# Designs tried in a protein design run: designed miniproteins, single chains, continued (2). Part 45

Each design is a single chain, and the fold is of that chain. pLDDT is the mean over its residues in the fold that is shown.

## One batch from the design tools (miniprotein)

Design m5544
Fold by ESMFold2-Fast:
Structure m5544 (fold): chain A 104 residues (1-104)
Amino acid sequence: SANDITLRELLEKFKNKEVSESDSLATLLGLAALILTYNPNLTEEKIREFVENLGLTRSERLDLVSMLEVFFGSEKVINIVRNAKTVEKPKSKSEKVKILKSYL
């Protein structure tokens, strides 16, 4: 749901390291996509660890892949995300926000 937040607003949140539980799931996944694209400290192993720690369902992982494609994420990163473990019940927004804050 790129319609819920503009790319400009999402980039501003990323630049300012702003994330909270009031943000939509689409905003949280968009920030995750920007972290995966622009965080220089993420090795292949750390990318997998980050995505798996977010505790994404199969549907949420597909949404993240779609956002990575929009943000011109590398095929290598996209393939790691596609093959990352998913969960049946997603982690709460609170847990996702805590993880995102550690990488912003």
Scores: mean pLDDT 83

Design m5545
Fold by ESMFold2-Fast:
Parts: C-alpha cells; sequence; structure tokens
Structure m5545 (fold): chain A 76 residues (1-76)
C-alpha cells in the first residue's frame, strides 16, 4: 500500500542517516512525495553514478514495491 511504502522509505532513511546522509535524504524526500529527480540527484552525489542511473534504480525499486503491494496474494 501507499502508506506501507512511505513508512519503509522513512525507516530506511533513519537507518542510513549517519552512514549515507545523502541517500537518507533522498529516501526521506520520496517518503514525503517529493520529486524523483531531486532524489535521484542526491543518490547520484552519494554514489558517484550518473543521475540517470540513480533515477532508473529508484524507479525500479518503486515499481517493485508497487507490484509487491498489488500482489499481496501470490495469485489474485
Amino acid sequence: TEEEIRERFLEAAKELRETSPLIAKALELLAKGGPLEEAARLISEATGEPVETAREGLRAVIEAMELAAANAHLLP
């Protein structure tokens, strides 16, 4: 669910805040419904990967979580 995904991003952000503050900020931004582009930029700065790579990675993760939420049962 939307709320579940938001909560997961927030928890991940809290855990990563000391180790990877830029990634934590990106996750916190996504949890608040912020722009994907800004989150991708933060991850790009943290990892050294191009923004386009970070954006694709974030989109894949979000889509995977949406699919998991939609398929709470293995065969709906």
Scores: mean pLDDT 73

Design m5546
Fold by ESMFold2-Fast:
Structure m5546 (fold): chain A 61 residues (1-61)
Amino acid sequence: SAAERAARRAAIRKEVMKKAQEMLDSLPPNPTDEQMAKLANQISEEYKRRLAEADAELAAR
């Protein structure tokens, strides 16, 4: 359902944001632009992957 899809996407967003904060907290106090870019890319790719997986699972039901 649309409601189930929306709820799943909201949960994924919350989890990814939490992981992003944990990764940011693990960086040194003055991270380089390259370190920040790598973190941003990793989080972006994970978010895209998880959304695609969730959409595929819901479409298969």
Scores: mean pLDDT 82

Design m5547
Fold by ESMFold2-Fast:
Structure m5547 (fold): chain A 91 residues (1-91)
Amino acid sequence: MAAPEEAVRAAEELERQVADRREELEAHEAAVIEELRPEVEAARGDRAALAELRLRALRRVAEAAVAAGADPAVVERLVRTVEAWLRAAVA
């Protein structure tokens, strides 16, 4: 009766939470890039140095996301909710 509607609503809520966290991750990426801007400007014209700085920035964004509370439980809930939703749709 209400279970399929509850599963859809829960999936949409989890997707919104994940989307909000993605926006925060994008903000963290921008902040890390701004922190590295002086070094990037100093490495101007040095492709190898710029490539290394980019890799370090991406790694730091990932570490900052985990430190900022990327909740693995939210990801696990999303996976389980989607699986339950798909199973209900195939009934």
Scores: mean pLDDT 58

Design m5548
Fold by ESMFold2-Fast:
Structure m5548 (fold): chain A 98 residues (1-98)
Amino acid sequence: MKEWEEEKKLLKEYAEKTPNEELKEFLLKVAEMSEEEYEALNEELAEKAHEAYENKEPLPKEVQLALDVYAEMALLEGVATQEQVEEARKKLEELLKK
């Protein structure tokens, strides 16, 4: 099975379990994307997160939503502190608990 198809299933499961309507909408939107569109989104979010970090600005809302889902994924490795990664892990764990 394609890795992207398994990822889509996981995103839909998170969307079903989250009480946050904005996060649910974001997750469902990503789950409808092609693998190419998903990679493009990941690059865009990483670039925006890096730019905000360098400018000492708050992370854009879409980046914050992505961090709530992608706690241990490549998106975090260049733009998140260890504390932010731990916080994102706790959010994902709480989301999956419900």
Scores: mean pLDDT 63

Design m5549
Fold by ESMFold2-Fast:
Structure m5549 (fold): chain A 75 residues (1-75)
Amino acid sequence: SSALRAERQRLAAEIEARLRENPELQDMVNDLSERLTKIARQHRDDEDKMLEEQIRLMREFLAEVDALLAAKEAG
């Protein structure tokens, strides 16, 4: 699906933006990249299922990162 590809690209850009502003997130982003690669290997025959699972994981990751950054800001 072109819509799923567009959403994944948007989420990837949001993750890159957070990493650019917060270099300490590099290890978390590296872990996410490995997990996304595992999903791609598991669903190589179904692009839409692969994209849906990757999008879900990326959304969960962004929520976790945003919570972490909010907690750090609060002291």
Scores: mean pLDDT 87

Design m5550
Fold by ESMFold2-Fast:
Structure m5550 (fold): chain A 71 residues (1-71)
Amino acid sequence: MALITPEDEEEIVRAVFERGEPVAEVARRLGLSPRTVSNIAALVAAGLLRPGEYVSPEQIAAARAFAERRA
């Protein structure tokens, strides 16, 4: 769909799950909507995105915790 490269997806995963940056700040830096960044993070946490391409197993565990905390 829109304007998302593999590099953008990798940076979203690193910034949100590895560095713990707020979704809004990541979205601002990449020129994406906060909704888009949040959706990508949620897809990684749910295992719907290919986690093995962008994140370590530890980061995948953190992504799952992030999704659980969002409730």
Scores: mean pLDDT 63

Design m5551
Fold by ESMFold2-Fast:
Structure m5551 (fold): chain A 72 residues (1-72)
Amino acid sequence: SEENRQKMLEIYRITERTRELAGEAVAREVADHLMLALIYKQRGDEEKAQEHLERLRAVAPPEEAERAEALV
């Protein structure tokens, strides 16, 4: 769907911007936590979704963390 395409594009943009600012290792960690947060939210596991968002916030640049939280 168009909504899913827009979410995937925003995930890509957050990941690429994080790579530019903080490097490949941080970008991969941010992408992994964002994807897991989205998966757990879709499954109704709010606790695990929030745990992954907290881990993302700990490593991501502040602006990219804010953008990621808006997706979940």
Scores: mean pLDDT 88

Design m5552
Fold by ESMFold2-Fast:
Structure m5552 (fold): chain A 64 residues (1-64)
Amino acid sequence: GMEGGYRFMAGLLGKAYRGGALELGVSREEADERVREAFSKSPKEAYELLTQLTDEVDRQLREK
């Protein structure tokens, strides 16, 4: 269903977020906690939050 699609995409975004956050100097523990917090929400909300977090990380990396 649609929830499965959101969950799958959120998983990919979580990996992308961790990589980018670590590159910016965020601790692994803090990055993992933010991903865990996102996955505590509904699949759609996790996807939307992780998209927002990944977009912000990508922006900061481009400005570095």
Scores: mean pLDDT 82

Design m5553
Fold by ESMFold2-Fast:
Structure m5553 (fold): chain A 78 residues (1-78)
Amino acid sequence: EEELEEAYRLGENLAKAALTIVRGVYEKSGRKLSEEEILKEAVDLARAWLNGIFRALGMSEEEKEAGLKGLEDAVKKL
């Protein structure tokens, strides 16, 4: 249960971090993107990070599902 909760929080935190990074990069580049476009790029980045971590740590399928759920729930709150 604790491992699933940690995976869930990882997904949430990666979504938030990716959003911050994507917004910062586009602001600094002078490129104007919609919030929808920024959110899409952030989600894609967060998913890539999460999948890399799953492979590196040998996470279970249940942990992967929890992490993806955390990412999805964080996106819904944005």
Scores: mean pLDDT 80

Design m5554
Fold by ESMFold2-Fast:
Structure m5554 (fold): chain A 105 residues (1-105)
Amino acid sequence: SLIKGIIEVYELLKKGKWEEAKKLGEEIAKQLSKTPFADLAADMRKLSEEEQVKFLAGFLAYLKLFGGTSLEVFEKTPLYSLLKYVLGEENFEKAVEEAERVLEI
């Protein structure tokens, strides 16, 4: 699934394979633009807590490294609202911390 693909981006970033993570993230982003939000929400709800944190951490780390999008701009998008609604504040906070750790390596 696309959600599992974003978790793979997270795993690649943790391994320092940033070019592979960038290429995979670009392909996932193209497919996400064509995916209904209801389908994304359903897939996210099937994730374990650990997988939800990895998914969000990978997404946030990718946006910071390659997206060129500020957090303030991202917070105004429907995708940000969907992520907070489905995953919750606690998982969002854990994911921000995890994204920063991945980027330090």
Scores: mean pLDDT 74

Design m5555
Fold by ESMFold2-Fast:
Structure m5555 (fold): chain A 65 residues (1-65)
Amino acid sequence: HMSKEERIRQRVDELAEKYGLSDEEREEIYRTALFARDKLGLTDEQMDALVEQLARAFAERKKRR
């Protein structure tokens, strides 16, 4: 059971709703967060910060396109 991955996905979903992100953008953030965790051994707190930063970055890109 992947409770840690489900927690990350839940956080990504919450931020995607908050920032009005597409399903594609949501999946990209989730995938990036999982790869960063695997490569860097991030804590839950570091993962939460990373997901928030990615969501904000995608929201800002969307406003400029």
Scores: mean pLDDT 76

Design m5556
Fold by ESMFold2-Fast:
Structure m5556 (fold): chain A 97 residues (1-97)
Amino acid sequence: SKECENFVSNEIERINSLSYKEKVKLINETEIDESLYENASKSFKVQAKYAIDFFTNIIGDAELAKKAVLVSLKMVVENNCPEESAVEIAYSFFIKK
């Protein structure tokens, strides 16, 4: 939906405005519900695994990479957006546009 496109775009811009230290703080201080990932589609879990592996290769921290994906999933689910949009938000934590 247009509302979801606007939400995702605005969150990506907001996250991109943060320093790396602030991004790490946001990831670690965000309350996570792991059941959101457990209940996600098999397709999303495959995409999430590739994203986590990719981020882990860049930052050297698998736990931080996983938390970033879970934080992004929480953001999109709480705003009634598709799970796939979570990967786009997760990229903004570690990949500069």
Scores: mean pLDDT 85

Design m5557
Fold by ESMFold2-Fast:
Structure m5557 (fold): chain A 60 residues (1-60)
Amino acid sequence: SEREALVEELRRLHDEMVQLTRKVIELTKDPSKMDEVKKVIEQLKELASRYRELRERLRA
């Protein structure tokens, strides 16, 4: 069903966001990687926006 597909997508997005958050923590240990940190934070913002949109679709 479409609802089941949305739930699976939300789970995948959540897992990806968790992995990227861990990557940010690891990257912040190295000051030379600040540009990589900024890139990962931007990816996290994009994923968070998509997650919110799909979550709202589930509530409808």
Scores: mean pLDDT 84

Design m5558
Fold by ESMFold2-Fast:
Structure m5558 (fold): chain A 68 residues (1-68)
Amino acid sequence: MVVLTITQEAESDEEAERIKRAAERAQAAHPEVRVRVEVEGKRVTLTIEGPSEEAVLEALRRLYEELS
């Protein structure tokens, strides 16, 4: 199992919601991977868990596409 964790500060609740929606779309596109978003105040933690590094990186690529 491969886990990638990215933490960033959201400037607004709207930005946090956009990240959550992007994560939901990435999860739907890559069912073998688990994409989670945790929000604590303005801190957003994105966790991607998959069976391989390749699967995790593909899910991350999709998530960035959804944010563009």
Scores: mean pLDDT 79

Design m5559
Fold by ESMFold2-Fast:
Structure m5559 (fold): chain A 87 residues (1-87)
Amino acid sequence: GEYEELVERIEELEREIRKLIEELKKLSNSKEVKELILEAEVLIGLAHIVLGVEKLTGEPQIELLKKLLKKLEETLKKLKELLEKLK
C-alpha cells in the first residue's frame, strides 16, 4: 500500500544519504559541508521519530511522511550537487 511504499522509499533515501555523507566527510570539512550534513541528519532523525510514534499509536502519518520524503529527496539532490562540486 501507499504507507509501505513511503516507508521503503524513506529507508532507501536514508541509506543513500548516509553513503553521501561519508563520501563528503572524506573530501571536505568546510562550513557548507557541515551545515548540509546537519540538515540531512535532522531530517533522518525526524523521519525516525515519526515512524517510531506510528508504531506506538498505530496511526500512519501519511501526509507528514510525504512531506519528509520530499525534503529528504531535496537534501539528497543538494548532497549530490555538493559532492560533484568537490570532485
Scores: mean pLDDT 85

Design m5560
Fold by ESMFold2-Fast:
Structure m5560 (fold): chain A 97 residues (1-97)
Amino acid sequence: MSYEELKKAIESDSLIDSPSALAILKTLAPNSSRTSITPTQFMQIVLANGEKENIFDENGRPVKIEEFLKSFGIEITNEQFYELVDLVQERLAAEFA
């Protein structure tokens, strides 16, 4: 899974069914029988894993996201990941505006 694939899934409100994303889900829910997750759920699981390292940037964001994602074969930088988090938050805010 690439930055462009995840960004497209967020923009099209599409479910993620990649083996890498499902492996990441299993870090918090090892017995999950789910075959897909939402982009919002994916972002939340990644952030929860990053928070376990207890290392945050000046904005309170976990800094170990790129290293975590790379361990699952996902090539997304820390900066790219937070651009996608901001995109998800903007879309959620629009639903409540």
Scores: mean pLDDT 76

Design m5561
Fold by ESMFold2-Fast:
Parts: C-alpha cells; structure tokens; sequence
Structure m5561 (fold): chain A 125 residues (1-125)
C-alpha cells in the first residue's frame, strides 16, 4: 500500500471510482470468473489461425475477460454499467458464433451463471 499523505477519496489529483461497484467487479467478480475452470476460452481472445479461423469475421467486436480486467486496471471504464455491458457482449458473441448444445456454449452458460450469482452481491452506489 502506497499510503500517501491522508487525503482519502477527496484528493483532486487522484479521483476515486464513481462507484464502489467497480472495485468489487475488478477484485471479486473478474477474479472469480478468471479462476473458473470454465473460463479457459474466455481469458484471452482465441488464437483463430487453426481452430476458429472465422471467429473475427463473425464477431466484429470481440472481447475477453483479460481485456476487461486490463481496462478496469487502466481505469478505462466510467461506470459499472459499462463493464456489465462488455461482459454481456462477450457472452452474446459466443452465442452468435456457436450453435446451441456446443461444448463452448455450455462452458459460457456455466460462466454466465457464476457471473449472475456474483452480480447479485454488487454493492450499492
């Protein structure tokens, strides 16, 4: 902990997040999703050269859990709602690419269920 001269949360040279939900999403939700055994295909964008060569042709705006975590660490998100939108886009992208009943859709469904459970515990604004 850097623990600079105590001006907690009111120092204009270092603005805090607008909602504690962003810290919760970064430290609890994304950490749990990335640690899940079902997260393998979602941790990074797939190497599409051999297994999924048309992925980027079907999915115009791909996103991974790793990219979302990096954006949170960089303070690129303005609100919890933007992170939630990117997570939803990731799951929607997999539904668009894979037919119902595929192994990757099943892994995505289990990961989304974990996300829904964790999202229910988000702190209020």
Amino acid sequence: MAKPAPAPTTDPSRPPYTSPALDYIRDVVLAALLASENAGPFRVLPDVTHSLPDFTKVIADPVSLGQIQAALDARSYQSAAEVLADLRRMFDNWRRYFPPGSLLEEEAAELEALWDELAATLPAD
Scores: mean pLDDT 67

Design m5562
Fold by ESMFold2-Fast:
Formats: C-alpha cells, structure tokens, sequence
Structure m5562 (fold): chain A 75 residues (1-75)
C-alpha cells in the first residue's frame, strides 16, 4: 500500500534528522575543504528547521546548489 511506504519514508527522514549532528561530525572530519564548507552550510540551516518538511527542503536546495557548482567546474 502506498500509504505504508510514505510512513516508512517519514520514519527514515526523522531518524536522519535526529542523527544529523553525529553524521555531520563524521563526514566533516573525512571531507575535503570544499565539502566541509558545504556541510557547514547544510548543518547551520538544518538545525534551524522547525519541522521535517523544512529540513527536507533545505537539504534539497543545498544539494541543487552543490550540483550546479560541480557542473560549472567540469566545464
């Protein structure tokens, strides 16, 4: 059932949101200086989110900006 799949996705997003500080620390420590700047912006915006929907929108917006920069560098 489609509704059951949506509930599972919401649970996964909630778990990721809860673990964001730990995931940030681990990833930041092993990232390049360029990726560290991306992660800092993501974390700052994400921790200000008041809901899971806001968090998801922030993640999507930052991911789009990152992809755009990567495409420009390759050209």
Amino acid sequence: DAEERLKRREELIEEDFKNLPKLFEEEYKNSSPEDQKFLEELYKKAKKAKSLEEFQKIVDEIAKERKKLEEEERK
Scores: mean pLDDT 68

Design m5563
Fold by ESMFold2-Fast:
Structure m5563 (fold): chain A 62 residues (1-62)
Amino acid sequence: MEEEFEKEVLLALGEIYLGIAKKYDPSAVPEAERLLGEMQAAETVEEAQAHLNRLKDLLNKA
């Protein structure tokens, strides 16, 4: 119940970061899309959060 809601929030944030990549760093888009896919496939909120943190790190480097 709560885990499902948290995962939905993390996925929404991932979509926002993917949108930022598409607008400001198109070269990062393929990796950002892969990370968002990994978040969608994650079995736990912790796994989804780890992929979201990786996506944030990707955008901060570029």
Scores: mean pLDDT 78

Design m5564
Fold by ESMFold2-Fast:
Structure m5564 (fold): chain A 96 residues (1-96)
Amino acid sequence: SEVEELLEKALELLEEALKLAKETGDQRLVDMVERALELARKAYESDKEEAIKYLEQAEMYLALARNEALRLGNEKVAELVEKAIEYLSKAIELLN
C-alpha cells in the first residue's frame, strides 16, 4: 500500500529524530517526537477513520517539535520532523 510505504518512511525519520532529540537533553523536544511516533505507529495498526485522527494528532505534536528544534538551533531534527510531516500529510490525503 502507498499509505503503508509513506507511514514506514515517516516512522524511520521520526526514529532518527527521536535519537537526535535525546542527544539535545531537551525533554520537551523528546516528549513531542516520542508522542508523534507513538501516534503514527497506532495509525499504522488502525482502521482508516481512526488512522486519520491519530495522524492529525501526530502532525500537531510534530509542528510543536519543529518549533522547539528551531528554538534550540537544531536544524537536523527540524528537517527530519518537517520531512515526516510531509509523508504523514500525503498519507492523510490518500486515506481521505
Scores: mean pLDDT 89

Design m5565
Fold by ESMFold2-Fast:
Structure m5565 (fold): chain A 106 residues (1-106)
Amino acid sequence: MRPEALIVDDDPEKQEKAKRELEKYGYEVRFARDQEEALKLIEEIPEGSLKLILLDPSFDYDVEAIKETLESKGYKIVPANASWTEELIDYITATKGNLVHIVSLS
């Protein structure tokens, strides 16, 4: 089963850049333009596959709604205090189990 990443951003250039980086680490990447689409995709992603959510910090997200949806599917949420970095991707890629990291795409 391939690890999955969800990118929540309405900027196609940011989406393409993040997708290229994540695909190098073997991630399957899905895009959401807004929170409603993100919540729908979380329901559709196979249980245990989702490892990373990237949020555009320009938007006002109800992060609690995202967390509640993930927890309802058995995920444990790990808030990432770090900005997007290659080192963070390496760490997340090495993480096992139903842990999901939420990171700002800045």
Scores: mean pLDDT 70

Design m5566
Fold by ESMFold2-Fast:
Structure m5566 (fold): chain A 83 residues (1-83)
Amino acid sequence: SKEEDLKKADEHLAKGQEAFEREDFESAARHYREALALYQKAEPDNLEMLARLFRKLAEVYEKLGDTVMAQAYRAAADELEAA
């Protein structure tokens, strides 16, 4: 259900933030990707939240040294904020 998907998305956001603070960027990336997928399914029209998730992913991939993925997620966030 939408409520279950949003609850799981929030749990993944929290775990992703905790992982990021521990500098476990691989775990942070996994949790933020799961949160993004659940949020896109549950609230695809919440562009503000989706942009925030893309920005978090860009920051994580920058920390991982994956500049290509970081730039792609930043571009996705910028596009949503321009819409």
Scores: mean pLDDT 88

Design m5567
Fold by ESMFold2-Fast:
Structure m5567 (fold): chain A 64 residues (1-64)
Amino acid sequence: YEAAGDYVKAGEEEYKLGLEFEQRGDNKEAAEKYYKAFQYYSRAGRSSDPLALESAQKAQELGY
C-alpha cells in the first residue's frame, strides 16, 4: 500500500495521545484520538493490526 508508513506513524501518534488523555480522565478526547488511530491504521491497510483493533475497542468503550 503506497505511503502506508506515514499512516502507520500517524496512527501510532494518535494512539499515544489517546493513552495520555485516558490517563488524565479526558475520556471524550481519548475516544476521539483512539478512533483517529484506528482510521489511520485502516487507511494503511492495517485494520487487523493489534493496535488498530485495540484503538477501535477503546474508542467504543469510551463512547465514540
Scores: mean pLDDT 80

Design m5568
Fold by ESMFold2-Fast:
Structure m5568 (fold): chain A 91 residues (1-91)
Amino acid sequence: MVDTPWSEVTLPFLEALKKVEEELKELKKLEKEKKKVSEELIKRAKEAIKKLEEYEKKLIDSLGEPVGEAKELVEKGKEYIKEIEELLKKL
């Protein structure tokens, strides 16, 4: 039985995932344009990663091991984090 509303844990995770995706897109654009990344953008990207990791932990703690679509979203978030970290090392 559902003791915690799905929206209470799922929506913050989805919002954090979207922010990480947006930061990744901006970093990829800067790499393509061969522009230097700003310290503000680096800080923002790291903060977005931290929030995603916090909300992922809350999601898993509340709902258990992710399955199906939830598992795909968690794996997608991990891929975005890895790509951002690689871009930040390169830029």
Scores: mean pLDDT 77

Design m5569
Fold by ESMFold2-Fast:
Structure m5569 (fold): chain A 82 residues (1-82)
Amino acid sequence: MKEEIEEFTLTLNKDGKPVTLKLVLRVKKTPKPDEEEIEEFVKELSEKLKKAKDGETIELEVSEVSAKAFKEQIAASKAKAA
């Protein structure tokens, strides 16, 4: 199987305390994009991030389309927060 690993370091502020998380996305090659898969991925990621603890590593398997969409959302969110 062909897969690519994307790693992100996310720093969240919970009650004035910085919580640093490592997110590992195992990107799998798919023959065609799946829009429904993107929605499911975002929901699952949000739930895991909400419950994540400081120093925790979150690993998810995602399609190339889902990984790309996530990267674009992170970039947009950081632009607004800055």
Scores: mean pLDDT 67

Design m5570
Fold by ESMFold2-Fast:
Structure m5570 (fold): chain A 120 residues (1-120)
Amino acid sequence: SMEELLKEMKEIVEEIKKAKTLEEIVELTERFTKVLVEILKLLGAPEELINKLKEEFEEFIKAIREKDLVKAKEELQELNDIFLEIYDYLYPKNPELTEELYKIYQEFLDVVLEKLDELS
């Protein structure tokens, strides 16, 4: 259900707050991306925007694995820009769920950024 998927996303964000290694951040980001993509498909986000978001998450994960934290932060900004395009599309169709998703996504970005600075 949508409620279970949103709950799973929130639980992944809480796990990221507890992460002690960059490899844990990679694993948790991969799980977060899978749940996010499923939610976006259920909300009817355009396939083009979902694919663009998936590709940018792959570039972000690659940067973390390569320990290129400057590139990783640049990819987080690109992810935010893509997510805002998705938000603008979904909000008029389903404002309540889109706002909940946006809030979780913003917390994800903030927590990941803090962890990258902590673990660098």
Scores: mean pLDDT 89

Design m5571
Fold by ESMFold2-Fast:
Structure m5571 (fold): chain A 58 residues (1-58)
Amino acid sequence: SSALQQRFELGRQASPERAELTREIGEKLREIGEKVDEAIKLHQEGMPFGEALKLVMG
């Protein structure tokens, strides 16, 4: 194993709470991105963007 890989793994294990929060934030951002893409698709089909965003986001 490279020294760089060892330091990366140790840093991740030393901050398990940070790693968990980062993963949760990443998942939520991914969900938001998917909703925005759906709103853009609806807008391209003729719906006003604000209305499309409300429909997708709730």
Scores: mean pLDDT 73

Design m5572
Fold by ESMFold2-Fast:
Structure m5572 (fold): chain A 83 residues (1-83)
Amino acid sequence: MKKEVVEGGPDIQASLQKLIEALERNSVAILEYEDPSRETAEAIGQALKERFDKLGYVSEVKLEGTRLTVTAMKPEAYEELLK
């Protein structure tokens, strides 16, 4: 399974687009973003998760200090992991 890592930013829509484009090329896409504010990083992570959930993707959000990691996965790839 090939994973692609993309660099996030404070623009939720731009970050979402980068992740979706990475998912089109791969089964798993990972977005990494570091914000000077933990609260802002958390808000961005939750917004991205909500958008992916609405689009039918599987998403996980991890926040370590001010560093945000959002992992997004196609439903079929997630089902492959659950076999």
Scores: mean pLDDT 79

Design m5573
Fold by ESMFold2-Fast:
Structure m5573 (fold): chain A 73 residues (1-73)
Amino acid sequence: ALEEALARANSGEMDATEARRLYGLSRAQYRELMDRAVLSPEVQAVAAEIGAKLRRIGDGIERGLRTGEAPRL
């Protein structure tokens, strides 16, 4: 989901509604990982990596929506 969202956002093929839906799904997955991160250092590392990707996706989508430019992630 995250890698697919990144690819589609970067290519500019994702419309605003689809981008927000996929970003929302990715954030739900991130929250689940964060809940589990309290229990495991391995999960903490994965949660941090996914959090960084979610931030990049969000920033790219918002920039694209505001300027009409394809996101650069």
Scores: mean pLDDT 61

Design m5574
Fold by ESMFold2-Fast:
Structure m5574 (fold): chain A 85 residues (1-85)
Amino acid sequence: IDELVDEVIALAQRLADEVPEHMRPKAVLLMIEAAITKTIPDEKERAEGIAEVARKLAQLYRESGLPDIAKEAEEVAKRAEEIAK
């Protein structure tokens, strides 16, 4: 699960670099949410948290006109949801 958290942080960082400056604060907040998820001691709760952050990230990518990267974020969300079961 920590691997998925790092992947979400990397996706949020990529979003911050690729989107207009006015959307960067939103990407930074998602990176912070992912980092906070790492501090959750329960693996299932961590997986649920990171899945939610990844879904939010996918939505932000779609709104930014980056559907291919949004699909990558959706795949991370699916993997985290599977761990959360």
Scores: mean pLDDT 74

Design m5575
Fold by ESMFold2-Fast:
Structure m5575 (fold): chain A 58 residues (1-58)
Amino acid sequence: KEEEIRDKYFLKLNEKVRQIEEELKDAPPEVREQKHWEVFKETLYEYIVDLNKLEKEK
């Protein structure tokens, strides 16, 4: 349940981070970190929404 959602978002986050690192590997650190944070925040919000939804279903 909760663990399944967590694992799902960890995998999703890892894949997005890997893609960013591949695409922006030659970009300045500032640009890379900003992009990482955008992806992290987006994924985190989705994760929190799913957790909240799961809690309401219980």
Scores: mean pLDDT 75

Design m5576
Fold by ESMFold2-Fast:
Parts: C-alpha cells; structure tokens; sequence
Structure m5576 (fold): chain A 74 residues (1-74)
C-alpha cells in the first residue's frame, strides 16, 4: 500500500515533468524518490515528495494536491 502510493507520486512527477517549466527539477525529484524506493527507504521517499508538493504549491497546485493525496495514502 505505502510503496504503491509513493510510486503513484513518482508517476505524477514524471507526467508533470513533460509539460512543466520546472520539468528538470520534477524529473530529478522523481529519480530521487525512485532510488529511495529501490533502497527500501520509504521515509526519504515521503520526505522528498512532501518537499516537492510544498515547492510547487503555487505554480502547479493540481500536482501539489495529487502528491499530498498519495502521501496521505502512504
């Protein structure tokens, strides 16, 4: 459950990175979350997703809300 919610967060970041002006930052964040998940470090994965959600709250509010929903399910 937790791991799958965090993977949906990665998917959201990758989808947004294709259309966003901050696409490289979102791609880098997605890669970092993916590495944390592969290492079994769910706490770091959650922390990175929370930081991204806060950073994009004003520029991409729909992405921020999607990331927060997945974090609540994790």
Amino acid sequence: ETREALRRGVDALREASETSASGQGLRDAADQVEKALEAGDLESAQSILRQVADAVRESEPELAERLRRELERA
Scores: mean pLDDT 80

Design m5577
Fold by ESMFold2-Fast:
Structure m5577 (fold): chain A 96 residues (1-96)
Amino acid sequence: MRREEEERRREREEREERAIERLIEEARRRGDFELAEELERKRENKDEKLRERARALVETAEELRRIGEEIEAELKIRKGENVEEAKRLLKELEEE
């Protein structure tokens, strides 16, 4: 139990670290080098507030991905139903 909790904690810390790295890269892409430097400094100082923000961003991104996947699944189902109905109508017209 305790070892599994430590492993889960390490995985969360790694995900948070990756989120911070993405924020730094995004700031550099936008040309906001001051923000990138500040984020990197806070990362080195193990700023808990920065990690909390990174965690919240990861959770929001995962929620948005879930919603996107549900929308895609619904669209695929509707397209499938329309194709099957069209095939059935064509068969009925060929038998008359």
Scores: mean pLDDT 67

Design m5578
Fold by ESMFold2-Fast:
Structure m5578 (fold): chain A 85 residues (1-85)
Amino acid sequence: SEAEKALQELTGEALEAARELVEALRAKDKEKVQEGIERLRELKEKADELIKKYKDNPEIVEQAEKLRRDIEGVIELFEKELAKL
């Protein structure tokens, strides 16, 4: 379905953003870490939009809510690591 494709695409984008953040952190590139955190915040907003758009589909809502929580957790971890740089 369109909802499943949108969720899969968003999940892929979140995984890519997290990988780029790990590389930026290893390089101690504060600017790139900040940019990556901002990208994850945008992807979290897209997860909220998916939840709102597909509110009548419980399976999609549950998966999008889980993705949103996972993105929030990654943001918190990288904000903590950024503070050490």
Scores: mean pLDDT 89

